# Designed miniproteins, single chains, continued (2): the designs that were tried, part 46

Each design is a single chain, and the fold is of that chain. pLDDT is the mean over its residues in the fold that is shown.

## One batch from the design tools (miniprotein)

Design m5578
Fold by ESMFold2-Fast:
Structure m5578 (fold): chain A 70 residues (1-70)
Amino acid sequence: MKPGEVVTLEDSSDAHRVILQTWIESDGISGFELTEPAGDGDRVSFRLLKEDILSDEERKKLALETLAYL
């Protein structure tokens, strides 16, 4: 995954968590921005932020908050 990309995941909480965990564990992701589904309650979208804009602690906090919304 690259910074600035928007990723939409369909309804599967376990798959969502696995994908996000993989992205968190992959170096080069500075953070996540959760976007609301456009009238589709079964989908969530994430925007990957540019590299090196967050500390490791801030990145982990944002990732945990994002995972909690799945």
Scores: mean pLDDT 48

Design m5579
Fold by ESMFold2-Fast:
Structure m5579 (fold): chain A 99 residues (1-99)
Amino acid sequence: SAEARELLERAAEAIVAAVRAALRGDLETARREVERAREYIRRLRELGHERVAELLERAVEAVEELIRAVERGASVETLVGLALRAIGLILDAERELES
C-alpha cells in the first residue's frame, strides 16, 4: 500500500509535468515525462494494482493526444480538454487505490 501510493504519486507528478511541458510547446520534455510515468505504471502493475495502472495508462494516452494536438496547432479549448482529462484520470486512479 505505501509503495503503491508512492509510485502513484510519482506517476501523477510525471503526468502533470508532461501536461505542463506540452502546453508550453516543450514536446521533448513532455515525451520524457511520459516515459517516466510509464516506468512507475509498470511497477504498479507488477505489484498487482492492475486497475490503478489501467487508469494511469489512460491518463498517459490523453497526454500523448495532447502532444499530437499541440503539434497540429489545435485550439486552446481542445488542449485544455485533453489536459483536464489526464488530471481526471489521475484522480480516478487515486480513488481506486484507496478503495
Scores: mean pLDDT 91

Design m5580
Fold by ESMFold2-Fast:
Structure m5580 (fold): chain A 82 residues (1-82)
Amino acid sequence: MKEEVNKRVEEAIEKLTSPDPEEQVAAARELARIFREHPEDIDEETRKKAVEALQKLYDTAPSPEVRQAAARALHAAGEALK
């Protein structure tokens, strides 16, 4: 359901700001899965927020694992291929 998908994206965006790198990786992987499986169910504004949060995580995260997970999620969103 579109409403549940957008809520899940919003929750994942919040987890991307977690102090725990494992939670940040899990959140980025969840976003990648949602972008791959439910791209049409994501509102444009919610998608924009997710992409911006992932881009920030990719640019600022000290952990290579977190940066890799963020990059994969951006690729799933189509942003890394543009």
Scores: mean pLDDT 80

Design m5581
Fold by ESMFold2-Fast:
Structure m5581 (fold): chain A 74 residues (1-74)
Amino acid sequence: PLPALSEEEAWRLAEPGVEELLRQGALTEEEVAAARSLRELLLLELEAARRIAEARGDAEAVAQVEAAIARLRA
């Protein structure tokens, strides 16, 4: 399993939360409504955070979020 530190950093990158990501347009209402579990919702938040990090050119943040996504998909 991935270390707790990587998971905490990924949660920190997703920290804006669903409401803020919806306001920014990084998530859609349809994606949130289609999430059938907390795990699916967290994956959507992490994928939105990854897109934000990519837009900022933050390669380290992208790598951390991708690691957290891989852990949740396992």
Scores: mean pLDDT 66

Design m5582
Fold by ESMFold2-Fast:
Structure m5582 (fold): chain A 98 residues (1-98)
Amino acid sequence: RLEEVKRMLDALARAQLLALQGKDEEALAVMLPELKEAFRLFLEGKHQEGLDLLEEIVTPLLEALDPEERAELAAHSAAILEELAPEVERLRAEREAA
């Protein structure tokens, strides 16, 4: 279950980087099947609807985790965000400058 949620975070991070590069179709292709509809809504500018659907899918999985698994997931999420932040900022700057 913890590995399943980690897999979802990894897929979201990869898809977000591709979307920032303007590769929306590739971003959807690497997204997990269960998250594709939520991510598609984000790409269409329906951010609240996408967030609501994502929360509906992810919340039961998070609630099934014990406190130690939640702490490990939080650490994993923080590590991904910290590692990707410079690359995300660089890609956003390149896209805005173009």
Scores: mean pLDDT 74

Design m5583
Fold by ESMFold2-Fast:
Structure m5583 (fold): chain A 78 residues (1-78)
Amino acid sequence: MLLERAKEAEKEGDGSLAEFYRWLQKLLEKGADKELLEEAAKKMEELVKAIQDGADKKKIDEIKKKILELLKKIEEQL
């Protein structure tokens, strides 16, 4: 699923999003919590959509903060 999301992001020209999904897959292989990884992927998708929809800086920053909190939590469990 994560690798399929990475391929789709790459086809759409979003190399950064593709790299993010590949990195999450690597964390899953290291024993990271699948639910946390799926939540991080979902929040990144929400961020991409918010940017495309022209959301305000406050909303974008809130989503970014949530992604960073999830990534830190994942790293702490490894």
Scores: mean pLDDT 79

Design m5584
Fold by ESMFold2-Fast:
Structure m5584 (fold): chain A 68 residues (1-68)
Amino acid sequence: NEMQELLERLSRLGAEARTPEERELINKAVEYIHEANLSTDPKKREELLEKAREYLRRAEELIEEERK
């Protein structure tokens, strides 16, 4: 389930985030996931989830770079 996968990623990244920039990207993903969960339009839901994935991916990249 894509929604459950995104929620798992969000929870993990939230625990790993150390900087305000990383937290801001995660907060943006939270907003899109919340909007997607409230949407009954399948196409709109997919679009919102894709935006959430973009923000989570950016957060993952920043966190990974910090660990190097």
Scores: mean pLDDT 81

Design m5585
Fold by ESMFold2-Fast:
Structure m5585 (fold): chain A 116 residues (1-116)
Amino acid sequence: SAEIARLMARIRELVDQLLATTDPAKQAEIMGELASLLYRLITMTTDPAVLAEARAMIQRAYAATTDPLVQQALAALLDMIDVKMRDPHSRESLLRMIGLLLRVIGLVEDMLLRSK
């Protein structure tokens, strides 16, 4: 899918931008966009190869970060992918993924508040 390929490319770009910045406001902006695009990706596909590639990109960011709030947000994104991979078809899985997305939003708010 051309749309899935575009989402994967943008997620990769955002991961690289996240690893290149130390600005808390930019980290928060990148994390918000990353969470939104990843949620869109996992609602569009059940392909385990696509989900595994997305997971590997987020895991790389998780392993490279030293920031506790960024690390917690990336961990929630990894959990969201893991939920989709274990149970791609249930309403309960979707609700759990939404809950994890809301957790990332709260962490992004904490990132913004620490900068001012």
Scores: mean pLDDT 89

Design m5586
Fold by ESMFold2-Fast:
Structure m5586 (fold): chain A 91 residues (1-91)
Amino acid sequence: EVETNATIGAAAEAVREILTAAGASPEEVAAAVNAMALAAGDKLAAGDFEGARQAARDALRRTAEAAFGPEAAEAALRALEERTAARVAAA
């Protein structure tokens, strides 16, 4: 649960940063973060904690790949793992 919440939070921050760097509007950033939160929230409501974490990772990967390409998607996923670990350690 803590790890799942940490992953979702870290992915939301990363999606905001990536889209902002790519020149997305605040409305586009909010829409992307909300879409990710809804997908992860549906999994959480079903008790699928691993599915919620995967939904967050998939949203980040797609966002980074679309904005900056496949190599950037790999870097973003590595950064997500680091941010998730930091949030879990802080909890």
Scores: mean pLDDT 79

Design m5587
Fold by ESMFold2-Fast:
Structure m5587 (fold): chain A 85 residues (1-85)
Amino acid sequence: SKDEIVKELFGVSAAEFAARLRERSGGKETFTIKDLQELVLEALEKGISEEQRELLAKALEKLAEKSTVVTADEFLDILEEVARS
């Protein structure tokens, strides 16, 4: 599930992750790939596994191919898709 993936990567619920993205964007519902990369960098500094790093890298690459601006739900949908592939 999205909650399981987000807990493994960021140590938070999907809802809390979306709230953090909204806070970083000044209350906006859409985010740049750069905003997501900054959150991923914070997760990497917390010492996530190599498998989790690969999952995040694949998700960001797929998002960059699809759009320059995304919602939290779109990012989580891509994370779930990549985790299941």
Scores: mean pLDDT 76

Design m5588
Fold by ESMFold2-Fast:
Structure m5588 (fold): chain A 75 residues (1-75)
Amino acid sequence: SLEEVLAEIERLTEEIKASTDPKKIGDLVQRVHDLATEAKARYPEHAELLDAREGEVIALAMEKQLEIKRQEELA
């Protein structure tokens, strides 16, 4: 269901927040993208909602990856 997809995206978002591994963050973002893409095919009426949720996850992941990179450059 759409609600199950949104719940899984939220779960993956929490994993991104908890991660300090750029590769793991990238893998989690890819999983969100795959879920959102499949969900948009099943629920095209909710494409804007799914795009917005994916965009929020991408923005969060970019911020996390930038922070990790800054820490690597300071080490």
Scores: mean pLDDT 84

Design m5589
Fold by ESMFold2-Fast:
Structure m5589 (fold): chain A 75 residues (1-75)
Amino acid sequence: MSLEEIIEKLLKEFEKLLEKLLEEKASTEEIQEAIEKFKEKIAETMEKNKFSPEQKKELAERLNEILNEFEKKKE
């Protein structure tokens, strides 16, 4: 699996996770716990695949975009 495929997979998994949490009306605590666990998985994946600083920044920026969209959907 290429680094681009890994990034795409992680972003899709994160987006799907957040959408599921919204549909299930998860508590703020459950949402935060799920996000923290996913961030740990991301950190492990970045270390395992030896991400460059630029790749880490790109992934972080795209994750923040997903989080911003998620916050807009929370009411």
Scores: mean pLDDT 79

Design m5590
Fold by ESMFold2-Fast:
Structure m5590 (fold): chain A 73 residues (1-73)
Amino acid sequence: DEVAALEAGLSDADPLVRVEAALRLGSLANQGDLRAIPPLERALSDADERTRAAARYALEQLRHSENEEVRAA
């Protein structure tokens, strides 16, 4: 339900709402909710560059979280 609500926010007319939705989806994906990943991947192709940047940041954070015990060499 939270993922569905945030995915709806990702389709909002206001780019700031879409940015916030992308970052929150990233947080859920990082906590193991893989349902958040497809909406984030879709946001990488958004018309607004701020939304694309937020989605990229969220996915990058997810990848780094897998190796939080080991910093990138």
Scores: mean pLDDT 75

Design m5591
Fold by ESMFold2-Fast:
Structure m5591 (fold): chain A 58 residues (1-58)
Amino acid sequence: GEKLKEETIEEVKKIGKEGGLPEELINGAIYSIENTKVTEEGKENAIKSAEEQAKEFK
């Protein structure tokens, strides 16, 4: 639902910023989430992906 999408965007944005990801990568991830159906599984995968990317840049 819309709430899952909003929560996913906020978490990915937070993880990306704290992990030092470039703004372009954070924005790209957010726009991908906005244009897809977000499930609970999809939220977990998006967060995990953001954490893995942050780990790579940190």
Scores: mean pLDDT 74

Design m5592
Fold by ESMFold2-Fast:
Structure m5592 (fold): chain A 73 residues (1-73)
Amino acid sequence: KKKEEEENVKLLEEAANEIIQRLKKDPSMAPVAKELEEALKVEEGKIDALIQALNRAYQEWKRVEKERKELEA
């Protein structure tokens, strides 16, 4: 169980870092990128913090993408 938890944390950290890099390219997403960086620094409850921050980032990304597609049409 502990080994699975550590492996899951590592995978979430890798995903969060990639998303942070992408979010930093858009200034409007800077607050969301900061929230993910904060979640990466959490020692206890890190998995829950990362999942919540990633879910929020994903929802904001989907919203921005929808708006961009409407403007491109």
Scores: mean pLDDT 73

Design m5593
Fold by ESMFold2-Fast:
Structure m5593 (fold): chain A 91 residues (1-91)
Amino acid sequence: SLAQKAQEAEEEAIRAAEANDAEGAIRHLEESIRLLRELAKQEKDPQMRRILERQVELQQRRLDHLRAAQAAGQSPRDALEAFQQQLRDEA
């Protein structure tokens, strides 16, 4: 399913970041976002569509954080950890 492929792409992005592979992490997050957008476009249930749109927004923020870290020469692992901490602080 598209949902399973999107989840697998997210997991691959996290693994790449943990391995300090910035390009791999970015590529896999871009794929996850693409698949989530396709799911949202096909979703007829407004509540589920809202959940998918929120997931796209979250992954886009994560991608932006990784791209900023790459441009600054920072570790993708540290960038994802900092982003995860930011999410905890926002909750």
Scores: mean pLDDT 86

Design m5594
Fold by ESMFold2-Fast:
Structure m5594 (fold): chain A 55 residues (1-55)
Amino acid sequence: SRADTFLLRFVEHQRARGIPVTEEDVDRLIAALEASGHEISPEVRERVYALAREG
């Protein structure tokens, strides 16, 4: 979905720039997207949390 692509690219771009993305940041991003009527796939959810846990 567009939300999956947006979320994954956003997290990867922040990390590529040396900006840490925390699990709390991921929680807020997913909550905001879901509150806006978007659905995040389980695969993308797992991937972005894994990236956040790596530091």
Scores: mean pLDDT 84

Design m5595
Fold by ESMFold2-Fast:
Structure m5595 (fold): chain A 64 residues (1-64)
Amino acid sequence: SARERVERAAEELGRPSGTPLLARMVGLRAYDEAVEQGLSPAEAERRGIEAAEEAARKFREIEE
């Protein structure tokens, strides 16, 4: 399902920064929110993955 694809992709995106579980949480929250707002499953999947990518980048910047 689209949700399962977001979960898997988010975990992979979070691995380089050591935060796969946090990236997954952020991605799934964005996906669930998009679905609640009436967006299509494809658009919700895109938003979930983008949120996970941005979270992974921010986690890498929080090194101090």
Scores: mean pLDDT 79

Design m5596
Fold by ESMFold2-Fast:
Structure m5596 (fold): chain A 80 residues (1-80)
Amino acid sequence: MLSKEELERIKENAVLAMLQAVEEKDLETFEIILKKAASILSKEDFEELVEETLERLKKEVKDEELVKKAEELAEKVLKK
């Protein structure tokens, strides 16, 4: 399993990358990052990552429609 230090670094990088992708209106890259994170992280760590990412998207991204689409994509990946 990944070390706690490696896990924390991966989670931080994933959040930043996903925020950037959504701000660039690149939902394809956002979905790719989500799927990659889901393949690497435990279910609990992935759920925490998604929750943090969605909280930051709501705070930092003004485009409400874009945030809703990102939330829907995250929900789909969580259900798989």
Scores: mean pLDDT 80

Design m5597
Fold by ESMFold2-Fast:
Structure m5597 (fold): chain A 62 residues (1-62)
Amino acid sequence: MKKILSLEEQAQALYDAFRDVLVPLYETDRARFRATLRQLGETDEARREELERILGKLIDAE
């Protein structure tokens, strides 16, 4: 896709769809968490860092 959701919308969608996978990875292996974000279509480093920040806030807000 040439145009994708905003970073906040992507983070929310990923969190809702893959919470049970992403939460353990975020807590136990952040390098693997980042690699998973790359595999899910976020190949831009700056955007991936922002997604990690937003997802971290969603996880912490549980």
Scores: mean pLDDT 72

Design m5598
Fold by ESMFold2-Fast:
Formats: structure tokens, sequence, C-alpha cells
Structure m5598 (fold): chain A 62 residues (1-62)
């Protein structure tokens, strides 16, 4: 691999790394919620039933 070839500034500080890991977890959670919302909307379109944003949020909040 080429991962070790970056000499200048490719390695973030320990603090920045910790923050990056927490942000990644948050991003993953948001990504999952968005994916579920999109999937519900697509299912609604196929069934001919309108899917409201509030309905999607209610399902996600279970």
Amino acid sequence: GAAARAEAGANPSPGARAVGEELRRLADGISEAMEIAVKKREEGKKKGVPVDAQGILAELAK
C-alpha cells in the first residue's frame, strides 16, 4: 500500500482523529436514517400511496 508514503500533514493530530471517529459514527447514523426515508418514499410511489415526511419520521422514531 501507499498509505505510509505521505510525509507532510497526512496524519491528523490525536485529537483530530478522535473527533473524526465520532463524526463518522454520527454520519453513519444519519446516512442510515436517510436511506430508510428514501426507501419508504420509493415504496409509497410503487403502491400509489403518498408518503408524508411526518409518516416517515414516525416510523423512524419507533
Scores: mean pLDDT 65

Design m5599
Fold by ESMFold2-Fast:
Structure m5599 (fold): chain A 60 residues (1-60)
Amino acid sequence: SHSLLIRSVGLSFRGMAHVVEGDYEAAAEDFRRASALASQVDPQLSQQLEKRAAEVEAKA
């Protein structure tokens, strides 16, 4: 639903804020949550968010 997409985008912005702060564990968690929400409405966005989560998790 549209609501899931909006929430996914919001979580991805929060994840980016955590990256700027150097909080990679929190960023990875937010990107993974965003990916899970996006998976039902936008599979391509979900894959991009999951990749981003893995990349920042590797820095933690």
Scores: mean pLDDT 83

Design m5600
Fold by ESMFold2-Fast:
Structure m5600 (fold): chain A 58 residues (1-58)
Amino acid sequence: SELELAVLKALAPLSNSASKEELIEALEKAGVPFDKAQEAAEQLLQGKSIVTVLDQVL
C-alpha cells in the first residue's frame, strides 16, 4: 500500500540505534497517526521487524 511504502522510505535513513522520538517523527511524517506511531516505535525498539509492525500495528 502507499502507506507501507511511505513508512519504509521514512525509516530507511534511520539506524537501528534511532530514538523513540525519531521513529515517531518519521512515522507521523509518513502519515501514521500519533497513537499508532508511538506503538509501532515501541515495537521496533523491542526488536520486532518492520514487516511484523506493518502487519500488526499499521
Scores: mean pLDDT 78

Design m5601
Fold by ESMFold2-Fast:
Structure m5601 (fold): chain A 80 residues (1-80)
Amino acid sequence: EKEKKIEELKRKADAYNGMAEGFESQLKKAEEARKKLRETRPDEKEHIDFLDAGIKGLEDQVNKFREEAEKYRKEAEKLK
């Protein structure tokens, strides 16, 4: 049953890493959109500020999911 718990923790770590990768993809698209907006409409400061806030939120989510994945990975390692 110890092996079952290790596999469960590994699956949780993999799931969080997968979510982080999904948000990293969204982050890249948001950064590209912000770059385009700054190049084409630099006068739209309010819109740029909203994108900056959104990008920060995505960065925070990626970091959170990566931290959760690492936590579960370490818990699985402790059970070995």
Scores: mean pLDDT 83

Design m5602
Fold by ESMFold2-Fast:
Structure m5602 (fold): chain A 72 residues (1-72)
Amino acid sequence: MTPEELQALVDEHSRRYREAKTDEEKAEALYNMALALEGLGQTESARFLYRRVAVQYPDTEAGKKAREKLAA
């Protein structure tokens, strides 16, 4: 995936987060943004979002996956 495609994913999931109505949708959008930022080499920004998802949405599938990312 190119940097342009990864930036488009960040923008897309940022929009999904703003439009989200449920905690599951919000957590998934933030987690996918973190994955795209990680792909862009924005490791600190990605880690910040993984931590946010893990803390704010711990019982969601995305929250569980975010905790696994942080346990490296």
Scores: mean pLDDT 84

Design m5603
Fold by ESMFold2-Fast:
Structure m5603 (fold): chain A 92 residues (1-92)
Amino acid sequence: MLPELSEEERKALTELVRKILELADELGVPGSIATGAVMLMLASLLDGASLLEAARRAAEVLAEGAVRAGAISEEQARELEERVIRAAEELA
């Protein structure tokens, strides 16, 4: 069970998850890597991390995993990481 989140926190988390999955799909990142990044974000929140800190960790893993899988370039990975972090900052 996720920790008890406020209505605002639930909406922010849902929107951030949606944006991460949409960006991953747009760039051709395998769903297994995108899902792993989302799971890490949720685990970080369970450990008491802020939404921004959790999103940053997820963005790093998503970008690194996608490059290692040969799905995206290192330049696309930097843009993906920046876009995820910006989305989290706007929702915080």
Scores: mean pLDDT 80

Design m5604
Fold by ESMFold2-Fast:
Structure m5604 (fold): chain A 81 residues (1-81)
Amino acid sequence: SASVEAEKELLRRILLHETVELLREKGVPEEEIQALRERVEAAPSPEEALAILRDWARRHGDEETLAAVDRAEAALAALDA
């Protein structure tokens, strides 16, 4: 439904905001943060946006971001129930 889709999109935006702040705090270069933001924002669905964040976090060994993505994935799944 449109309501569920709006909630999933809000979840994507919240996760992206939290991830960007976390990466800045960790000293990740702004160029890398902006490139990641652009990919996440351009993703055609919240599910694909989460996959992009998960892949990025795995490549960088970022367990904190992986945990945040896992929580967001569980929240998305709950919206489909």
Scores: mean pLDDT 83

Design m5605
Fold by ESMFold2-Fast:
Structure m5605 (fold): chain A 64 residues (1-64)
Amino acid sequence: AAAEAARRAAGQARITDLENERLKLFIEYQLNKNLGISDEVTEELKKKMDEINAEIERLRAELA
């Protein structure tokens, strides 16, 4: 019970951190896209966001 509650709390905190990191990357992505910065840079940011989304989904599945 205590271990499970601590695990869920830690998992939720990690998801929150990942969501904040994703938001920061999304802002950078939008700025690069808007300014016509290299497609390579834009794709790298998109890849990082996709990896964070996959990690969030994995953590949510583990917590469910």
Scores: mean pLDDT 82

Design m5606
Fold by ESMFold2-Fast:
Structure m5606 (fold): chain A 82 residues (1-82)
Amino acid sequence: GEEAGKAALEEAIKAKELGEKSGGLKSGLGSYQGSMSAASWARENDTELARQSGKGSEEGSRKMGSELGAEGARRAAEAAEA
């Protein structure tokens, strides 16, 4: 939902800022893109977590967005190290 998207964007921005401080602009952009990709994937794929978090719960939607943003940032960091 919209709240999940907002939470994911917020996490992506945080990941970008942390990446920029640690590895410069390129690292920050990678973290941002990873977070947004994870959020988009969850939105497009009707995953169990997405469905459960989206059930009439604003809190659940925010939590899902935050968790997926963090997962995307983690994947982006792993890709940068690989």
Scores: mean pLDDT 55

Design m5607
Fold by ESMFold2-Fast:
Structure m5607 (fold): chain A 81 residues (1-81)
Amino acid sequence: MEEKAEEVRKRLDELYEEAKKIFDEGYQKGNVKEAYDKALGLLSRAVREAKEIDPEVAEYVRQKALEFLEEGKKKIAEKNA
């Protein structure tokens, strides 16, 4: 069980970094809203899959998603200001 949790955590960390990269690229190209929605969708799927394997890993990813959500909201506000 612990080894599967570790594997899922690594995969979720990779997906989180991919989501951040998608958002950053969208920010540079002016498609901030679309990039944010796309990244959020990717993270939502990752959290849902994690719950099937380990609820503790799902909680870890939920915290990561909240942090990303806060950063994304700030960047969108700055872009619109």
Scores: mean pLDDT 71

Design m5608
Fold by ESMFold2-Fast:
Structure m5608 (fold): chain A 69 residues (1-69)
Amino acid sequence: MAKEKITLSYDEDSPKSLAEVGAEIAQAAVEAHKRGAELVVTGAEEAKEMAERVKKVIALAPESRAAAR
């Protein structure tokens, strides 16, 4: 497969706050979009939900169509 993957893993016992997890997911999603890679988030349900929301926002951005040129 041609698509590279960026994988983030979060446990419920992780010392990271929800804000830190959200910031890392947002940063990774931006990088995945720039590199044409797939973002995969595993572990805590909150982290997975944040990743899905960020992916939807990026997919709706007009720039995503321009980048496919």
Scores: mean pLDDT 70

Design m5609
Fold by ESMFold2-Fast:
Structure m5609 (fold): chain A 55 residues (1-55)
Amino acid sequence: DEVARRIAEALGISLRAARSILAAIRSKDPVVLANIRHDLGEENFEIALRIVEES
């Protein structure tokens, strides 16, 4: 998935981690989203959200 690759490059993380983040964002589950936001931090979470929305 090209979206996962863009997240990996933007955040400087592995493609595996980026795929997990992409799946979490696409789930739209508030608990899953809160956990990812906490783990990535606010700035990185917003970057990942923008990449998903722009794709």
Scores: mean pLDDT 83

Design m5610
Fold by ESMFold2-Fast:
Structure m5610 (fold): chain A 89 residues (1-89)
Amino acid sequence: KEEELLKELEKIADEIWRILSRFPKGVADLIWSEAIRLLEKGKTKEEIVEEIMKRLSTLYGIDPETYREEIERVVDLLRKAFELEEKLK
């Protein structure tokens, strides 16, 4: 059972890194760090996505709407990873 959960976590991690690898390193690092930080604080998906988009607009001057679907996917995958990690504790 634990081996199955670890394999699922590996698949989730691989998909997250495939998405984040499409971004410049600074942007990818911001999406990753803010998603984890806000998930640990119990924020909703919508709150996390909006905060990341606000920070991308403020720090990089880009239109973050271009990346909304990728940001949402990373948040969904991280939420699944957190749920699986709770089962391993």
Scores: mean pLDDT 79

Design m5611
Fold by ESMFold2-Fast:
Formats: structure tokens, sequence, C-alpha cells
Structure m5611 (fold): chain A 99 residues (1-99)
């Protein structure tokens, strides 16, 4: 469980850093979309920190991946879309590995 939490928090921190970097480079409309995604990632981090089972950690990672995929569907910038999808895929891959 502690190892699963550590890996999940590292992956979520990487996703948060990637979204923050994109926010400096995109339009205001895309920045709003990315800000909502960052709130979702922060919620996922809180859930992981409070998780009592690996199943809860996996569910939080899948929630975070879904948040990023939804944001990717809404952003207009192609580089932002690609980066969000890559982060979502990384979170889903980790969730599958931990499950």
Amino acid sequence: LEEAKRRALEALDAAIAAVAALSERVSFEDEVTLSVAMIGLAVAKLVVEKSESVEEVVEALLFAADVLRRAAGLVRDPEARAALLAQADALRALAAELA
C-alpha cells in the first residue's frame, strides 16, 4: 500500500507539473480548462494520501486519468492535447500495473 501511494503521488505530481507548464503557454480558454483539470488532480492526490487500500489508489489514478482525458477533449492547443493524453495514459498504465 505505501509503495502504491508513493508511486501514485509521484505520477500525480508529474501530471500537475506538466499541466502547470502548459498553462503558461496556452490561450485563456485553454488555461481555464487546465485549471479545472488541476483541481481534479489535487483531489486525486488527497484521495491517494487518505487511501487505506491499493484498490482506492487505483480508483484515484483512474479518476485523475479521466479528468486529463476530458480536458484533452476541450483544449484547442494540439500540444496541450497531446501532453494531457500522454499524462492520462501514464496514470492509466500505473493503475493497471498496481491492480
Scores: mean pLDDT 86

Design m5612
Fold by ESMFold2-Fast:
Structure m5612 (fold): chain A 79 residues (1-79)
Amino acid sequence: SMIERSVGLTLRAIGYLLDGDIQGALESSRELASLAQQDPSLIPLAVNVLRQVLDAARAAGDERTAAEAQRILDQLQSM
């Protein structure tokens, strides 16, 4: 189901963040954002996860990942 997939993607993104794999976290968050575009009830969850990716990327000086996370956040928040 979409709910089970969103939970799986959230846990995967958080797992990547705990491992310091910011790129893996971004990829899982991008998939979660795609689900949120299909089901707007998932927007708060996707926004929360993407903010964590954005903060981690900024802390690591990964400007490219931070810019991509911000772009996806802006798109979801404009819906």
Scores: mean pLDDT 88

Design m5613
Fold by ESMFold2-Fast:
Structure m5613 (fold): chain A 70 residues (1-70)
Amino acid sequence: GPTRLTPEQQALVDEALKEANKRMKELEKEGKSLDEITAVSLEVAARFYERLGKDEQAEHYRKLAEEYRK
């Protein structure tokens, strides 16, 4: 199956997702485009995967963020 996180790692990811959602709402208030908001969200995801030692996942999300910044 897919690589599973420990309960402690999962809790950190859940907190990160909550923070990312809050940041996305703030960017919407600033009038940022949906693509820019999506790119920032993906960059946040990449950073958290780096912190978890999931380098392949982090790189994947960084590349996706670059596509949305075009």
Scores: mean pLDDT 75

Design m5614
Fold by ESMFold2-Fast:
Structure m5614 (fold): chain A 74 residues (1-74)
Amino acid sequence: MTDDEIEEELFERVQKVIEESKKKGLSEDEINKKVLEVVRELMAEHGLPDQLADLSEEERLEVAGGLRRAVEAR
């Protein structure tokens, strides 16, 4: 799988999680936590280094929130 294919899979998984979470009425914090879980799971599945491991929990949630906003703005 290429980096572009991994990015597309990440986009699709994150978009699905956002849509399902919004249907359930989850808060932005809960959505960001689910996005973070998806990112880390996808990275682990593809043998990519956990670039989030060296970040604080607050920084990890900011990365997840940024990705969520990028997916929603696309």
Scores: mean pLDDT 75

